# Designs tried in a protein design run: designed miniproteins, single chains, continued (5). Part 32

Each design is a single chain, and the fold is of that chain. pLDDT is the mean over its residues in the fold that is shown.

## One batch from the design tools (miniprotein)

Design m17089
Fold by ESMFold2-Fast:
Structure m17089 (fold): chain A 64 residues (1-64)
Amino acid sequence: GPAEELAREARRLVDAGVSPAEAGLIAGKRGKELHISAQELMDALRREGLSMEAVTGAALALSE
């Protein structure tokens, strides 16, 4: 679903050299636009193997 697609995109960004925190922020901003729940996105990021910095970045963006 959309959360899993955003998590894979965040993983691709980190693999390309973007910081985990910035990749998380990008995913969180997009998740907010798509009305994805914070829990669904954070769980998807964790399942994709992203660090706590990425999960925190997404949570900050979702919190505005």
Scores: mean pLDDT 86

Design m17090
Fold by ESMFold2-Fast:
Structure m17090 (fold): chain A 117 residues (1-117)
Amino acid sequence: MVERLRELIREIEDLVAKLHMAVILKDYLRALELMDEIVKKMDEIIRILEQANVDPSVLQQLQNYRDQIKKIVEEFKELLKKNNGNPDDAEAEKLFQELVGKIVEFLRLVRETIESL
């Protein structure tokens, strides 16, 4: 369990690095694909922690961060859909920075949770 959680954290960090490069290159369709993969990895972390009977208050906080991240990803999807994949770079960058901030907080809480297992 702990090894799989640490693997998922590393996979998310690698995906965030790839996401940063996609945004720099203005490959917003690729950025969206990477965002969706990050959300899938976060959902897997939540499922593992639910099965591990982690403290309900910690689990609720992780779910809250995940839901905020999913909302930002959906906002990014709508931005791309409305602009046929070519949104304003400043709007895309703003959503990206907000997303990364929430992912960092999620991963911090996951690491703290692992150390208490």
Scores: mean pLDDT 86

Design m17091
Fold by ESMFold2-Fast:
Structure m17091 (fold): chain A 72 residues (1-72)
Amino acid sequence: MEEKEKVVELARKYLEAIKNGDYKTAAELHRELLELLSKYLTDEQIAEVMRILAQHGDDVEAAEKAIRELLE
């Protein structure tokens, strides 16, 4: 699913930008991620994606896997 892969890609890039201290890029990616999520997901599903990012922020691979599983 095209939307699922784009969400995972944006989430990964967002977490990488945060780790690199690139807060300008992180803010732009966060905006794009929320815009994309709001087109395809409910408020409850968006909250779940944000929860995954908060819980797995130190482990990009774990965050990516959890988001892929959520968007099945």
Scores: mean pLDDT 78

Design m17092
Fold by ESMFold2-Fast:
Structure m17092 (fold): chain A 100 residues (1-100)
Amino acid sequence: MERIEELLKEAKLTVEVTKDLEEALRAQEKMVEAVRAGEEEVHVALPDISEEEIEFAKLLAAAMRLLYREQTEEKRKEALALLREKARELGLDESILAEV
């Protein structure tokens, strides 16, 4: 989805894929800290999983970042809508996204 890249730019997120699970976990912790601290730009590393799961993770990160910023409600709603669509494609229960 082209909109995933656009939403990542709006959320000021840079996403990288890594085969090092430990590096991905550390990056996730840093992302949470950066979001809480209100940092303008956030970098995220994702494990080397399926392309669909990576796209879902990117949308989730964008939605969380935009939700925290509360500056681009329209983009947040768009990210959540894409998350629901991807969850449906992956066979996940959409109700899990109610917590985001």
Scores: mean pLDDT 60

Design m17093
Fold by ESMFold2-Fast:
Structure m17093 (fold): chain A 72 residues (1-72)
Amino acid sequence: MLSAEKVVRLAARAAQRETDPEVIRRMLRSAVDYALKQGLSPEEVIAILEAAKPHLTPEQRAVVDEVIAELR
């Protein structure tokens, strides 16, 4: 099975190629929900998302920050 950590990393990487903030938000929320159900802590998910931010545009980064805020 794919690890929950790998699913979140893949979703964050896919976000780099998306221009629609709604698509990015839905994709990241789905990956986060899956990871939490598989036993990842919110802190572990936040760390993965934060690590992806340097490779994102400002608009993509804003959506990632929204998803991180939902986990706090």
Scores: mean pLDDT 80

Design m17094
Fold by ESMFold2-Fast:
Structure m17094 (fold): chain A 82 residues (1-82)
Amino acid sequence: SHAKEKEEVEKLIKELEEAEKNNDLEKVKEKLEKLAEIAATSKDKEARDKASKALVKASESENKEISEIAKEQIAKLKKSLL
């Protein structure tokens, strides 16, 4: 269901932004892991693209801890696609 996958990605992005504002690194990691799973496995191309863009944006964060978590998830995603 395309609508559910898109809603899930949009919800995860909002929750990620809230976790980043609160400096809640545990939640940041949880949300980024879920986004990486969607980027790797979703049948909806739009959902995959949005999830991938959110991971890249987080990897460019001015907060080094958030950037490092995102880079780790991107590295795991790249390994899963090999």
Scores: mean pLDDT 84

Design m17095
Fold by ESMFold2-Fast:
Structure m17095 (fold): chain A 87 residues (1-87)
Amino acid sequence: MKLDKLEEALKERKADPALLEAVALLKAGKADEAIELATKLVLAQPKNAEAHLVLAAAYEAAGKAAEASAEKSIAMALDPELVQQIF
């Protein structure tokens, strides 16, 4: 996943600032911290495609390919245009 494309999409959509914080953690190499933050956001807003996509990026950065694929599939079901914009 291209983190710069993800960050730009989140800014354009006026996403929750905590999602931008999770992307900043990913850019800093703090994948485990990004997973923890993104998981809290998904639990708070289970239909937020942006939160699922950030969690997918965090799992991908942590080398958790199966979990990343699952979260990306959820994001695709909720908002296919967002996923297409980033990939």
Scores: mean pLDDT 84

Design m17096
Fold by ESMFold2-Fast:
Structure m17096 (fold): chain A 100 residues (1-100)
Amino acid sequence: SKLEEAKQRVKELMQQMIAIVEETLQKIKANPDLSEKELIELLLETKEKIQELEDEINEIIESLDEKSQKEVMKVYLEGMEELHKLEDELQEEVEKLLSA
């Protein structure tokens, strides 16, 4: 169904966002000698990639009826809980590098 396809696509997009943040976090952890310029460029690239995926999720949700929007939003919010935990860890690692 269109609803099940939308749920699966949003789950896939959320997993892609999680993978992007995890990749950025690993690059930061693997290179403690990153310059402020390199760190800023990496964070801006990460934000741009996340924004593109968020835009696609918004388009999917906007294409659905109100009842289907609520169901897909639940999937999105579940993914956001995992993403927020990684974003908190990313913030801590960024603050460590900027304080060094």
Scores: mean pLDDT 88

Design m17097
Fold by ESMFold2-Fast:
Structure m17097 (fold): chain A 99 residues (1-99)
Amino acid sequence: SLEREIAEAVREYLERLYELAKKYKEKYPEAYKKMEEFLKKVEEFLSLPREEQEKLVKTVEDASALELARIIRGELEDYSEEEKRELLEELRRVLERAK
């Protein structure tokens, strides 16, 4: 359940960022394009088996997209229960401020 709550919080945060980029697309078209490309990369990693995911990492942005995809899939085995709770609390604080 904790992994699921973290995944839901991450998806909500990404949706909020995308909606903000979309709202300001005409003023910041490059930011909108980068956001679309990043979200597409996250979805691409989510659709691939773990072994295939690592082969597609070429940039720091790719590595960030892969990490978010793994978090969304609940692949938090390297995180302690304490670290998972801290991550969820921080995500909830960011979401509260972003609204």
Scores: mean pLDDT 80

Design m17098
Fold by ESMFold2-Fast:
Structure m17098 (fold): chain A 80 residues (1-80)
Amino acid sequence: PAEPAASPEVTERVIELLKRVKEAAIEKGNVVLASAAGILAAAVSAGEDPRAALRQAAEFAEELGDEETAEEARRLLEEL
C-alpha cells in the first residue's frame, strides 16, 4: 500500500532541522544561508515537499560544519 511521502511527524522533524540550520548560520554570521533555511522551513510548514528542503538542509549543515545536523538530515531523507 502507498503511504504519503510526508507524514506530519516527518514534516515537523524537517522543519526542526531547518530551524537548527538557521540558528547555526546565524551563529556563523551567514545571513544568506540563515534566510534560505528560514524560507525553506516556512515552505515545508505551508505544505511544500520536505524532501527537497531536507536535501538542502543537509548541504547547508555541511557548509556550516555542523556534521551532526547534516547526518540527521541524511538519515531522515532515507526514512522518506
Scores: mean pLDDT 78

Design m17099
Fold by ESMFold2-Fast:
Structure m17099 (fold): chain A 70 residues (1-70)
Amino acid sequence: MMKGELGEAAKAGAEGGEKGDLEGAKRGVQRMHDLGLSGTLAGAAASLEALERGSEKGAKMNAEAGRQLG
């Protein structure tokens, strides 16, 4: 399994949710899940890294929101 594919699936799911595209978000999550389960240690590592990247973006957005509200 490829790390890039899992990252793209996670990104597509997040972007779908932001746009209000629930169906697109669900498809992204399902693909990420399938990719994560299809492999062994490599698949698990790719899944964790995709989630870590999403977390970093979330932290950045929270900092920006705090700045806008302050």
Scores: mean pLDDT 56

Design m17100
Fold by ESMFold2-Fast:
Structure m17100 (fold): chain A 87 residues (1-87)
Amino acid sequence: NKKKVNEIAVKAVGEVLVLMADNPGDNKAIAEAALIEQKAAEEIVSLDPSKRKEESDRLKKIGDILKSKGLLDVSKKLYDTADKLES
């Protein structure tokens, strides 16, 4: 399971980096990247429940960045997902 968790995390980071490189400074690309991270966090916690707190904290940090950029809808989705993961 640790190997699969690492594979999901690396794949998500790779997808985010490609998206950001292809669309520099685009708020839509930032929002799409955040949704990739949200899905990865849900998959990681599904495979390893011990990661629940770590992944929840990570999504909250991303949500803070999105909120600071005025991306309120996607920020709310990340906070809601983080809270659901800790429930």
Scores: mean pLDDT 84

Design m17101
Fold by ESMFold2-Fast:
Structure m17101 (fold): chain A 83 residues (1-83)
Amino acid sequence: KKKLQELRKKITDGSKDTDLKTVAALVYKVIEDMELSEEELRKNVFPALKADVKLTDEEVEEIYRLIVDRPEELKELYEELVE
């Protein structure tokens, strides 16, 4: 529970000055590490992105599409971010 909230905050903070693809990479890593369902993602992560990062519903949908369609690209991008 506390770990999920910390990761949610890290995604929100990291997303404020970056592009949609980087946000998708951060979200993808949270999904993998926490084994989040789509329901948990929409309930806990996507509302934070909309409220704190000011993302639209369309941008949130695009993030989800990147996670589904390009997980390898997002994984590589995340590895670059944590170097």
Scores: mean pLDDT 68

Design m17102
Fold by ESMFold2-Fast:
Structure m17102 (fold): chain A 87 residues (1-87)
Amino acid sequence: NPSVQRLHQTLQEHLETNPEQTKQDFWFAYLTHPNVKVLTPDLVAERAEQFIRDLQSEDREVRGLTLLRLSRSNTPFADILADFFGE
């Protein structure tokens, strides 16, 4: 899926470009949004273009919530984020 491949690339670039801001955005979302549901691979694929836009948003809450949703997805994105935040 080309959109999922672009999301993967965008996420990796986002984590490399602004690691400290990304960590702050994630933990803010984690503390403020306890009821975020696990996303299926199909839902992540359907929303991949929206997630790309949301990761690039100027809104901290939008960026953080997108990271949180991907971290709780049943996809390789959860593993990428677990590795990043586990360091």
Scores: mean pLDDT 83

Design m17103
Fold by ESMFold2-Fast:
Structure m17103 (fold): chain A 108 residues (1-108)
Amino acid sequence: AAIAAGTAAFDAGNYSAAIALFSTAPDNPTALNNLGIAQLKLGQNDEAIAAFEQAAAKGNAVALNNLGVTYAALGDFNKAIAAYKAALAIAPTNPIAVENLEAAEAAL
């Protein structure tokens, strides 16, 4: 499976191979989320944001949290807060999203 092969490449530190493998499943929200994570490892921030937005649009709540983390790392705390709130709307008791939201609100 493309996701399993992409994850193996990612775990080996081969982020370029992981990107190529995850890109073979553009309709899979898990593959899109993993694509964004691999793109972040290479500093491809705009590409990672686009991948997380596509994954989130397909119902991946983890991608919304990763989108928030990415915006927070770029200093855009207002967009980070919006993404974390969207993640919590899908999974209200996710402790990581709660902690990330509180940290982003404190950074404003």
Scores: mean pLDDT 85

Design m17104
Fold by ESMFold2-Fast:
Structure m17104 (fold): chain A 72 residues (1-72)
Amino acid sequence: MVEEEVRRRAEERLAAERPRWEASRPLSEEEREELYLAALTAEAYREAERGVGRELAERLIAEARARELARL
């Protein structure tokens, strides 16, 4: 499933980078969420560039944006 694969890639990207972020200083839950949404958006754009899953990518980007706005 493409959606699950995009979300998995975002999580894998964060898992690889997270130790470096937390080595310099602890991240708040808010900062972790912000970085996750950024990673999810980046992986969704990458999927759209592949020509397959563009519609799904647009939905995931909209979801990430809606989650940011809901916190305001």
Scores: mean pLDDT 70

Design m17105
Fold by ESMFold2-Fast:
Structure m17105 (fold): chain A 55 residues (1-55)
Amino acid sequence: GPSAEEIAAGRELAAAGREAVRTLALTGDKSPALAVGERARALSESAREAARRLG
């Protein structure tokens, strides 16, 4: 299962995603949503690297 660090990172990403949706709804600015997408990609790549390194 995911580590405590991965769970914490997922919670932070979920919170950032909610704020990005609010910003988009209120202002039409999609930049925070794009930033959340990049963070999700980085987290996914980090998880794959960790999985490769641990077995």
Scores: mean pLDDT 78

Design m17106
Fold by ESMFold2-Fast:
Structure m17106 (fold): chain A 80 residues (1-80)
Amino acid sequence: SREEELRREVEVLLRDIDALTEAVRAGRLSPEELEAQRDTLLLVSELARRHYPPEMAERLEEAIRRLLREIEEALERLRE
């Protein structure tokens, strides 16, 4: 069903967010890569609100908010 397709899509995105969070925490991304990922996450957040049912969109937005915080912290560390 379309609902099952959307759930699978959300689960893939959540796994990708988890993998990216680990990469950010491990210091594997340059400042330019961190900024590019931030821009992508802001776009994904906007699309999630329009594309997914509210429950799925909220799960994605919570994960994106956590990752955006990690990116901002990493960028602050790299500015020093």
Scores: mean pLDDT 86

Design m17107
Fold by ESMFold2-Fast:
Structure m17107 (fold): chain A 61 residues (1-61)
Amino acid sequence: AAEYADGAGAAGAAGDEATMRREAELTEKQGGNREHALKAGEAARAGDSAAARRYSLLASA
């Protein structure tokens, strides 16, 4: 789950919303939280690396 949530953050930082959504969906399939993975991507896209990291960790918890 952590790998896919981190992938959502990386895709968000790159502006790739399609990959961000896909990584969030994979996070959910691994038992993680899709909403937190999407928020990690959105925070990364906004340039908030600290928030992106927090949401990525919450998504994989």
Scores: mean pLDDT 76

Design m17108
Fold by ESMFold2-Fast:
Structure m17108 (fold): chain A 103 residues (1-103)
Amino acid sequence: MDIKEESLRIGDESSRLLEAGRKAAEEGLKDPKKAKEAIDLLRKIAEESRELAKRATALAKQSTDRESVSTAVGAAILSIGTAVESELLAKKLEKYLKEVEEK
């Protein structure tokens, strides 16, 4: 298994998920009817990104050279970052939706 190549693929997927989540959050803030769908998508992205982080961490543990370890760790950090940001955006949208519905 090419640990470096697989780690880069995980990083790329995490980046794509983050971009999709950011776009969904922007649409949800502009249209409350889209906010619920955006919240659900952001939570799914957070869950998927946590699984990517676990996969990248497992690759780091299997790595026999410093470059492969560093690349896998980088992918894990990026994936955790995507999960945290997506969860935070979901919470912000939930607060926004609640305030719109209570007024």
Scores: mean pLDDT 86

Design m17109
Fold by ESMFold2-Fast:
Structure m17109 (fold): chain A 81 residues (1-81)
Amino acid sequence: SRVEEVERRLREEHPELVAKLSEQEVRTIVEYVVIKNPDASVEELVRLAAEELERVNRDGFPVLLEIEIDVGIALIEQAVS
């Protein structure tokens, strides 16, 4: 899937950003970026996900919690559609 490809490229290109978060947290951020940007290329999604990882690493838990809530809502909406 696109989520798996973006996650793989983040681990290869930005290992320092990924190393500070759990596997599940990284996946949640990637899913958020993919859902928010359905027409973006894999290259653009990697850039956007790296920006969100930097933001979470800087600002911490409140930003991650907002992302998790938004992903949950968007996934429910996609499953119904």
Scores: mean pLDDT 76

Design m17110
Fold by ESMFold2-Fast:
Structure m17110 (fold): chain A 73 residues (1-73)
Amino acid sequence: LWEELKKLLQEVHELVTGEKIPDEVLDEQLEKLKKKAEEAGVPEEKLKEMIEELIKGLQEVINDIEKALELSE
């Protein structure tokens, strides 16, 4: 889940900006997000569902951008 989210965030960033985010920056941001969720008392099961939904949303965004680029040809 977290590894999949990291890969999708990197793919979206590269697709939009043409630049790669350093792995250490993504790891640090995801670690901070996880820590904040734990400190806020978010149940692990609910956090998992939220991450799965975010992954799905990011995949849809990537597909939409790719389709838009293809239609521009």
Scores: mean pLDDT 76

Design m17111
Fold by ESMFold2-Fast:
Structure m17111 (fold): chain A 80 residues (1-80)
Amino acid sequence: SEIEKLKKEKKEKTKEYILRESEATMEAILYSSKALGSESEEERQKYLEEARKMNEKAEEYREEREKAEKEAEEKIKEVE
């Protein structure tokens, strides 16, 4: 079934983006933890900047996921 194929593709892409978003979020938490343990202001700011970069990546993956989900849903509706 074409519908079943499209639903499977949607599931696989959604899972991939969720995994990437989760990984970026975990990296951001790790860098934030390193910032809290930093003995110098320079080290703290460096880790906070890395945490911010990872949070931005997580947002990018979320946006890509939402776009991919919407496109997949529209494609599934067209095949009904």
Scores: mean pLDDT 84

Design m17112
Fold by ESMFold2-Fast:
Structure m17112 (fold): chain A 77 residues (1-77)
Amino acid sequence: GNILALVEYNPEKGPSLEELKAKIEELGGRFLGHSEVYKDEKGEPVMLLLVELPDEEALRKLGEVPGVIKVRELRPA
């Protein structure tokens, strides 16, 4: 079954959001939505992404993308 995941992403440290969406689709996943960019206490930009991925391999590969701070598996959708 598909995995629902929350991704913490720094858009200044990795590919553009468009490239990241394309990467998610290449992994067989779906981009479901994102938060507005907010700044942490250090002024670093953070965006929360909600994604659906086909398997744990896709989840791990997404976590390897530069700028991805953390990937949290929420629960199977």
Scores: mean pLDDT 81

Design m17113
Fold by ESMFold2-Fast:
Structure m17113 (fold): chain A 94 residues (1-94)
Amino acid sequence: DEERDKEIIEALQRAGLSKEEAEAIVKGTYKEEFTFTNKKDGRKYHFKIEAPPREEIEKLAPLLAELSDLINKYATNFEEKVKLAREFVEEKEK
C-alpha cells in the first residue's frame, strides 16, 4: 500500500499536481470550495471539489499522467489540448 501510494503520487505529479495536492488526494483529504461571481449577470456559483474515492484515484492517476504526456508532446495551443483530452476520454470510455 505505501509503495502504491508513492506510485499514485508520482503519477499525479506527472499530471501537473503539486506533491502536497497529490498526497492530499491519495489520503482523501483534498477539498476545495470556491464561489464564482459572474460580472455579467451578478449570479453566484458555488463549487465544491473533493478527492475522488481511492479506487477511482488508482484508475485515473496513470491515465491523467498519460494524457499530460500526450498534451505536452503534441498540443501547441489550448484548442489542440482540449481536442486531445476529449479524444483520450472517448477512447478510454470504450
Scores: mean pLDDT 66

Design m17114
Fold by ESMFold2-Fast:
Structure m17114 (fold): chain A 118 residues (1-118)
Amino acid sequence: LKELGEEILAELEPLAQELLDVDGAESARKIHEEGIRLALKRAEEAGVSEEDIEKAAKLLEEAIKKGWTSEELEKNLEKKMYPAALLAALAGHELIAEGKPVTAENIVKRVREAREKA
């Protein structure tokens, strides 16, 4: 998870630098949208299925309910699930920003919608 997240952050760094003088909310939105696109590409390359997304979404919902750290989440997650878990986490972040409940159902729906638009 950390290494995959760091790879995506490294790919986003040039965009972040170009947006330094832009409104912070607009910059954050654009960086998040590009992060979603890169995470979707990584998931496609890894052969992530709908079942993998559902498992990752359920694990993330449970992690949030229990107040798990990123380290505790990673310890309970197989490396092959990292792309699915990253997509679930990004979808969860969008749900929080919109004031919506971070449930497995809402996460799966958001990831599905993102995949259909890509």
Scores: mean pLDDT 69

Design m17115
Fold by ESMFold2-Fast:
Structure m17115 (fold): chain A 75 residues (1-75)
Amino acid sequence: MSLLDLSDEEQKKLVEKAGKELGLSKEVQDKAFEAIIEAKKNDLSITAVLSKIKDEEVKRLLEKVAELFNEKVLS
């Protein structure tokens, strides 16, 4: 199961949790969630999206989201 296969609500919860753990603002969290939605709309992998992101904070947040997703899948 892919991170992109999750519902929008579950993806938003992971973004909020990652943002809170990293101390990143709501604005950075919103940008990260928009990147996930764009990946879903354009049938892009999360890896392809990460390679295009120039904002270090957004990239860091998305990497943390992927880590939290892997923990949830392995639990």
Scores: mean pLDDT 76

Design m17116
Fold by ESMFold2-Fast:
Structure m17116 (fold): chain A 94 residues (1-94)
Amino acid sequence: SAADVLAEQIESLENFKKFLEEKELSAEEIISLTRIHLGRIVETLARVDPALAARVRALVEETLAAMEGASAEEARKIALEMVDRIIALLREAL
């Protein structure tokens, strides 16, 4: 169901959040992982809720732009704030 897909993406995002909090990563690694991981989430969401996918995609694009030239600490903070916002959006759609 669409609800099951949303719940699975929330779990994936919670796991990504823990990974970003626990691992020592460069800004380039944070940006790359964000692009790849969130790209997959947007693609998955587009199959069940295209409007929600478009909202998530816009937030991801805004976040990636904000990370341009950021330090590792700044990129991590920006990525974590984005993940929390996306989790909130997906929970509201449940």
Scores: mean pLDDT 90

Design m17117
Fold by ESMFold2-Fast:
Structure m17117 (fold): chain A 85 residues (1-85)
Amino acid sequence: IIPSDDDIQRATDYAQQALTIAQQNNDTNGQQAAQLVLQAVDYYRQGDGQTGDRLLVQAIRLRKQSTSQQAQDYILQAIGYLSRG
């Protein structure tokens, strides 16, 4: 299922904030997880839910290896919006 436009926008906002926080903290895994969420958003916007879901699974795994709790929390919020279906 493709997320709503509102859920995609909220997920994009959270992922962008997570990327900024991870960059400020030199958190490589947090940066990669946030970038994967932003890539998943692009695939969902194209109607490719399967590729989007695959990228979210990778983001979830990298989020757990992130060193910034704030970046982890924002990534989780972004994933939550994309998973509301």
Scores: mean pLDDT 85

Design m17118
Fold by ESMFold2-Fast:
Structure m17118 (fold): chain A 73 residues (1-73)
Amino acid sequence: EKKKKAEELVKKAIELLNEARRAYQNGDYDTAIEKYQEAIKYFEEALKLYPSRGIEETLRYAKTLLEEVQKKK
């Protein structure tokens, strides 16, 4: 059960990362920041349910993307 819930959270987080990327490409940095923050929260919840190196690495990647967008604001 925990693994399945973590997989669902990861799927939602990835969808949010894609939305953030599109907002970033359109110059909508506020929306990009919001979507990256939401994605990070979903990845953190997934890690609490099911610790995984893959999820941890993707979380680090999402945090890096958020920092990059924040530098442009």
Scores: mean pLDDT 85

Design m17119
Fold by ESMFold2-Fast:
Order: sequence, then C-alpha cells, then structure tokens
Structure m17119 (fold): chain A 76 residues (1-76)
Amino acid sequence: DEIRKAIEELKKALEEDGHPGTAKGLEETLTSLVDSGDYKSALWVARRVRDASRAQGYTKSAEAAEELVKILEEKL
C-alpha cells in the first residue's frame, strides 16, 4: 500500500514536471517489479529516476522518487 502510493505520487510528480509518457511507463514498470517481489530492481529504477530528475532540475519528480527509494530500502 505505501509502495503503491509512492509509485502514484511519482507518476503525478512526473506528469506535473511535463513527462506524462515517462510517468505511465515507470508506473507500469515499477508496479510489475513490486508485484513480482523484485524490490532490488524496483529500487534500482527508483534511484535512476531520482538521480536523473535531480540532474535535470525536476524537483517534484526527484522528491517523489527519493520517497519511493526510502520505502523500497526498508523492504531489503
């Protein structure tokens, strides 16, 4: 539930930063990985999104991705 909420918040942040296509693709990828129990791959994806968003100045997306990273780290 917390992971699903964090994925939805990341999708919303990416949409607000102007990346609706990326938002949908990442929602699908992250949901699939989490549903299969692949938290390591989900964490890797979330960290890449966080780092890329920070580098591009997408503050909302970076913050949402960091929240997802923290939640996923607790599962490992």
Scores: mean pLDDT 86

Design m17120
Fold by ESMFold2-Fast:
Structure m17120 (fold): chain A 76 residues (1-76)
Amino acid sequence: SKEVSALKAAIDKIYPRTPDSLKNELVNMYSSLSEDDQKNLVNKYPDALSPKAPPNIFVNFSRDLTIVYSKQTLKK
């Protein structure tokens, strides 16, 4: 999907030393979220995946992504 491709590009730009295994993990976390949770993250950080976004916006996006993913895993 376009969002997954944008997420990978953002990780490569901001954290170029990130191992492929960790990049794939973040992509899998995002893809595992419900459509509502994905939409809420994008709406909260609309420019997070943009090349023009400040690095701290992407860091906040990634942190919230991890928190949302963890909450969904715990609610099973």
Scores: mean pLDDT 71

Design m17121
Fold by ESMFold2-Fast:
Structure m17121 (fold): chain A 66 residues (1-66)
Amino acid sequence: GRAEAEALLAEARRLLAEGRLDEAATKLQQSAILLGMSEEVAEQIRAASRESETSLRVGLHELSKV
């Protein structure tokens, strides 16, 4: 649910602060799925986020608004 998605976003922010981009991207993907995004779109978000800290930060910000 929403609370679970927000917990995953908080964990992703913590992992990002630790420099653990791949793990942060995985948590962002899980949050996107819980917020109603398709598995395909969530995987694209993960792939972009693991390669780019900027994409990860943008994804965290946008999913926090949903």
Scores: mean pLDDT 80

Design m17122
Fold by ESMFold2-Fast:
Structure m17122 (fold): chain A 94 residues (1-94)
Amino acid sequence: SDVEKAKELLKRAEELLKEAEELLEKARSRPLSREELLRLIALALEAIGLILEAEYLLKTSTDPEAIELAKKAIELAKKTLELVREALRVAKVS
């Protein structure tokens, strides 16, 4: 169902956001490893993919619950991109 798909997108968005927050905190405390820098890039690509999937769901779904969950997933994925950008900025200056 559209609701089940939207719930899965939201769960993925929450997981990406948590990982981005953890990597940003690490970037502020120490230089990031090459593997951690590559993971930040991977998180950005995953967040972009999730936004595209959620936007497609918004265009095709008529279920108000699915629409609300998809919008929330997009918001969290956009926040993930902001945190990844900040982590890369901090890492470059370190």
Scores: mean pLDDT 89

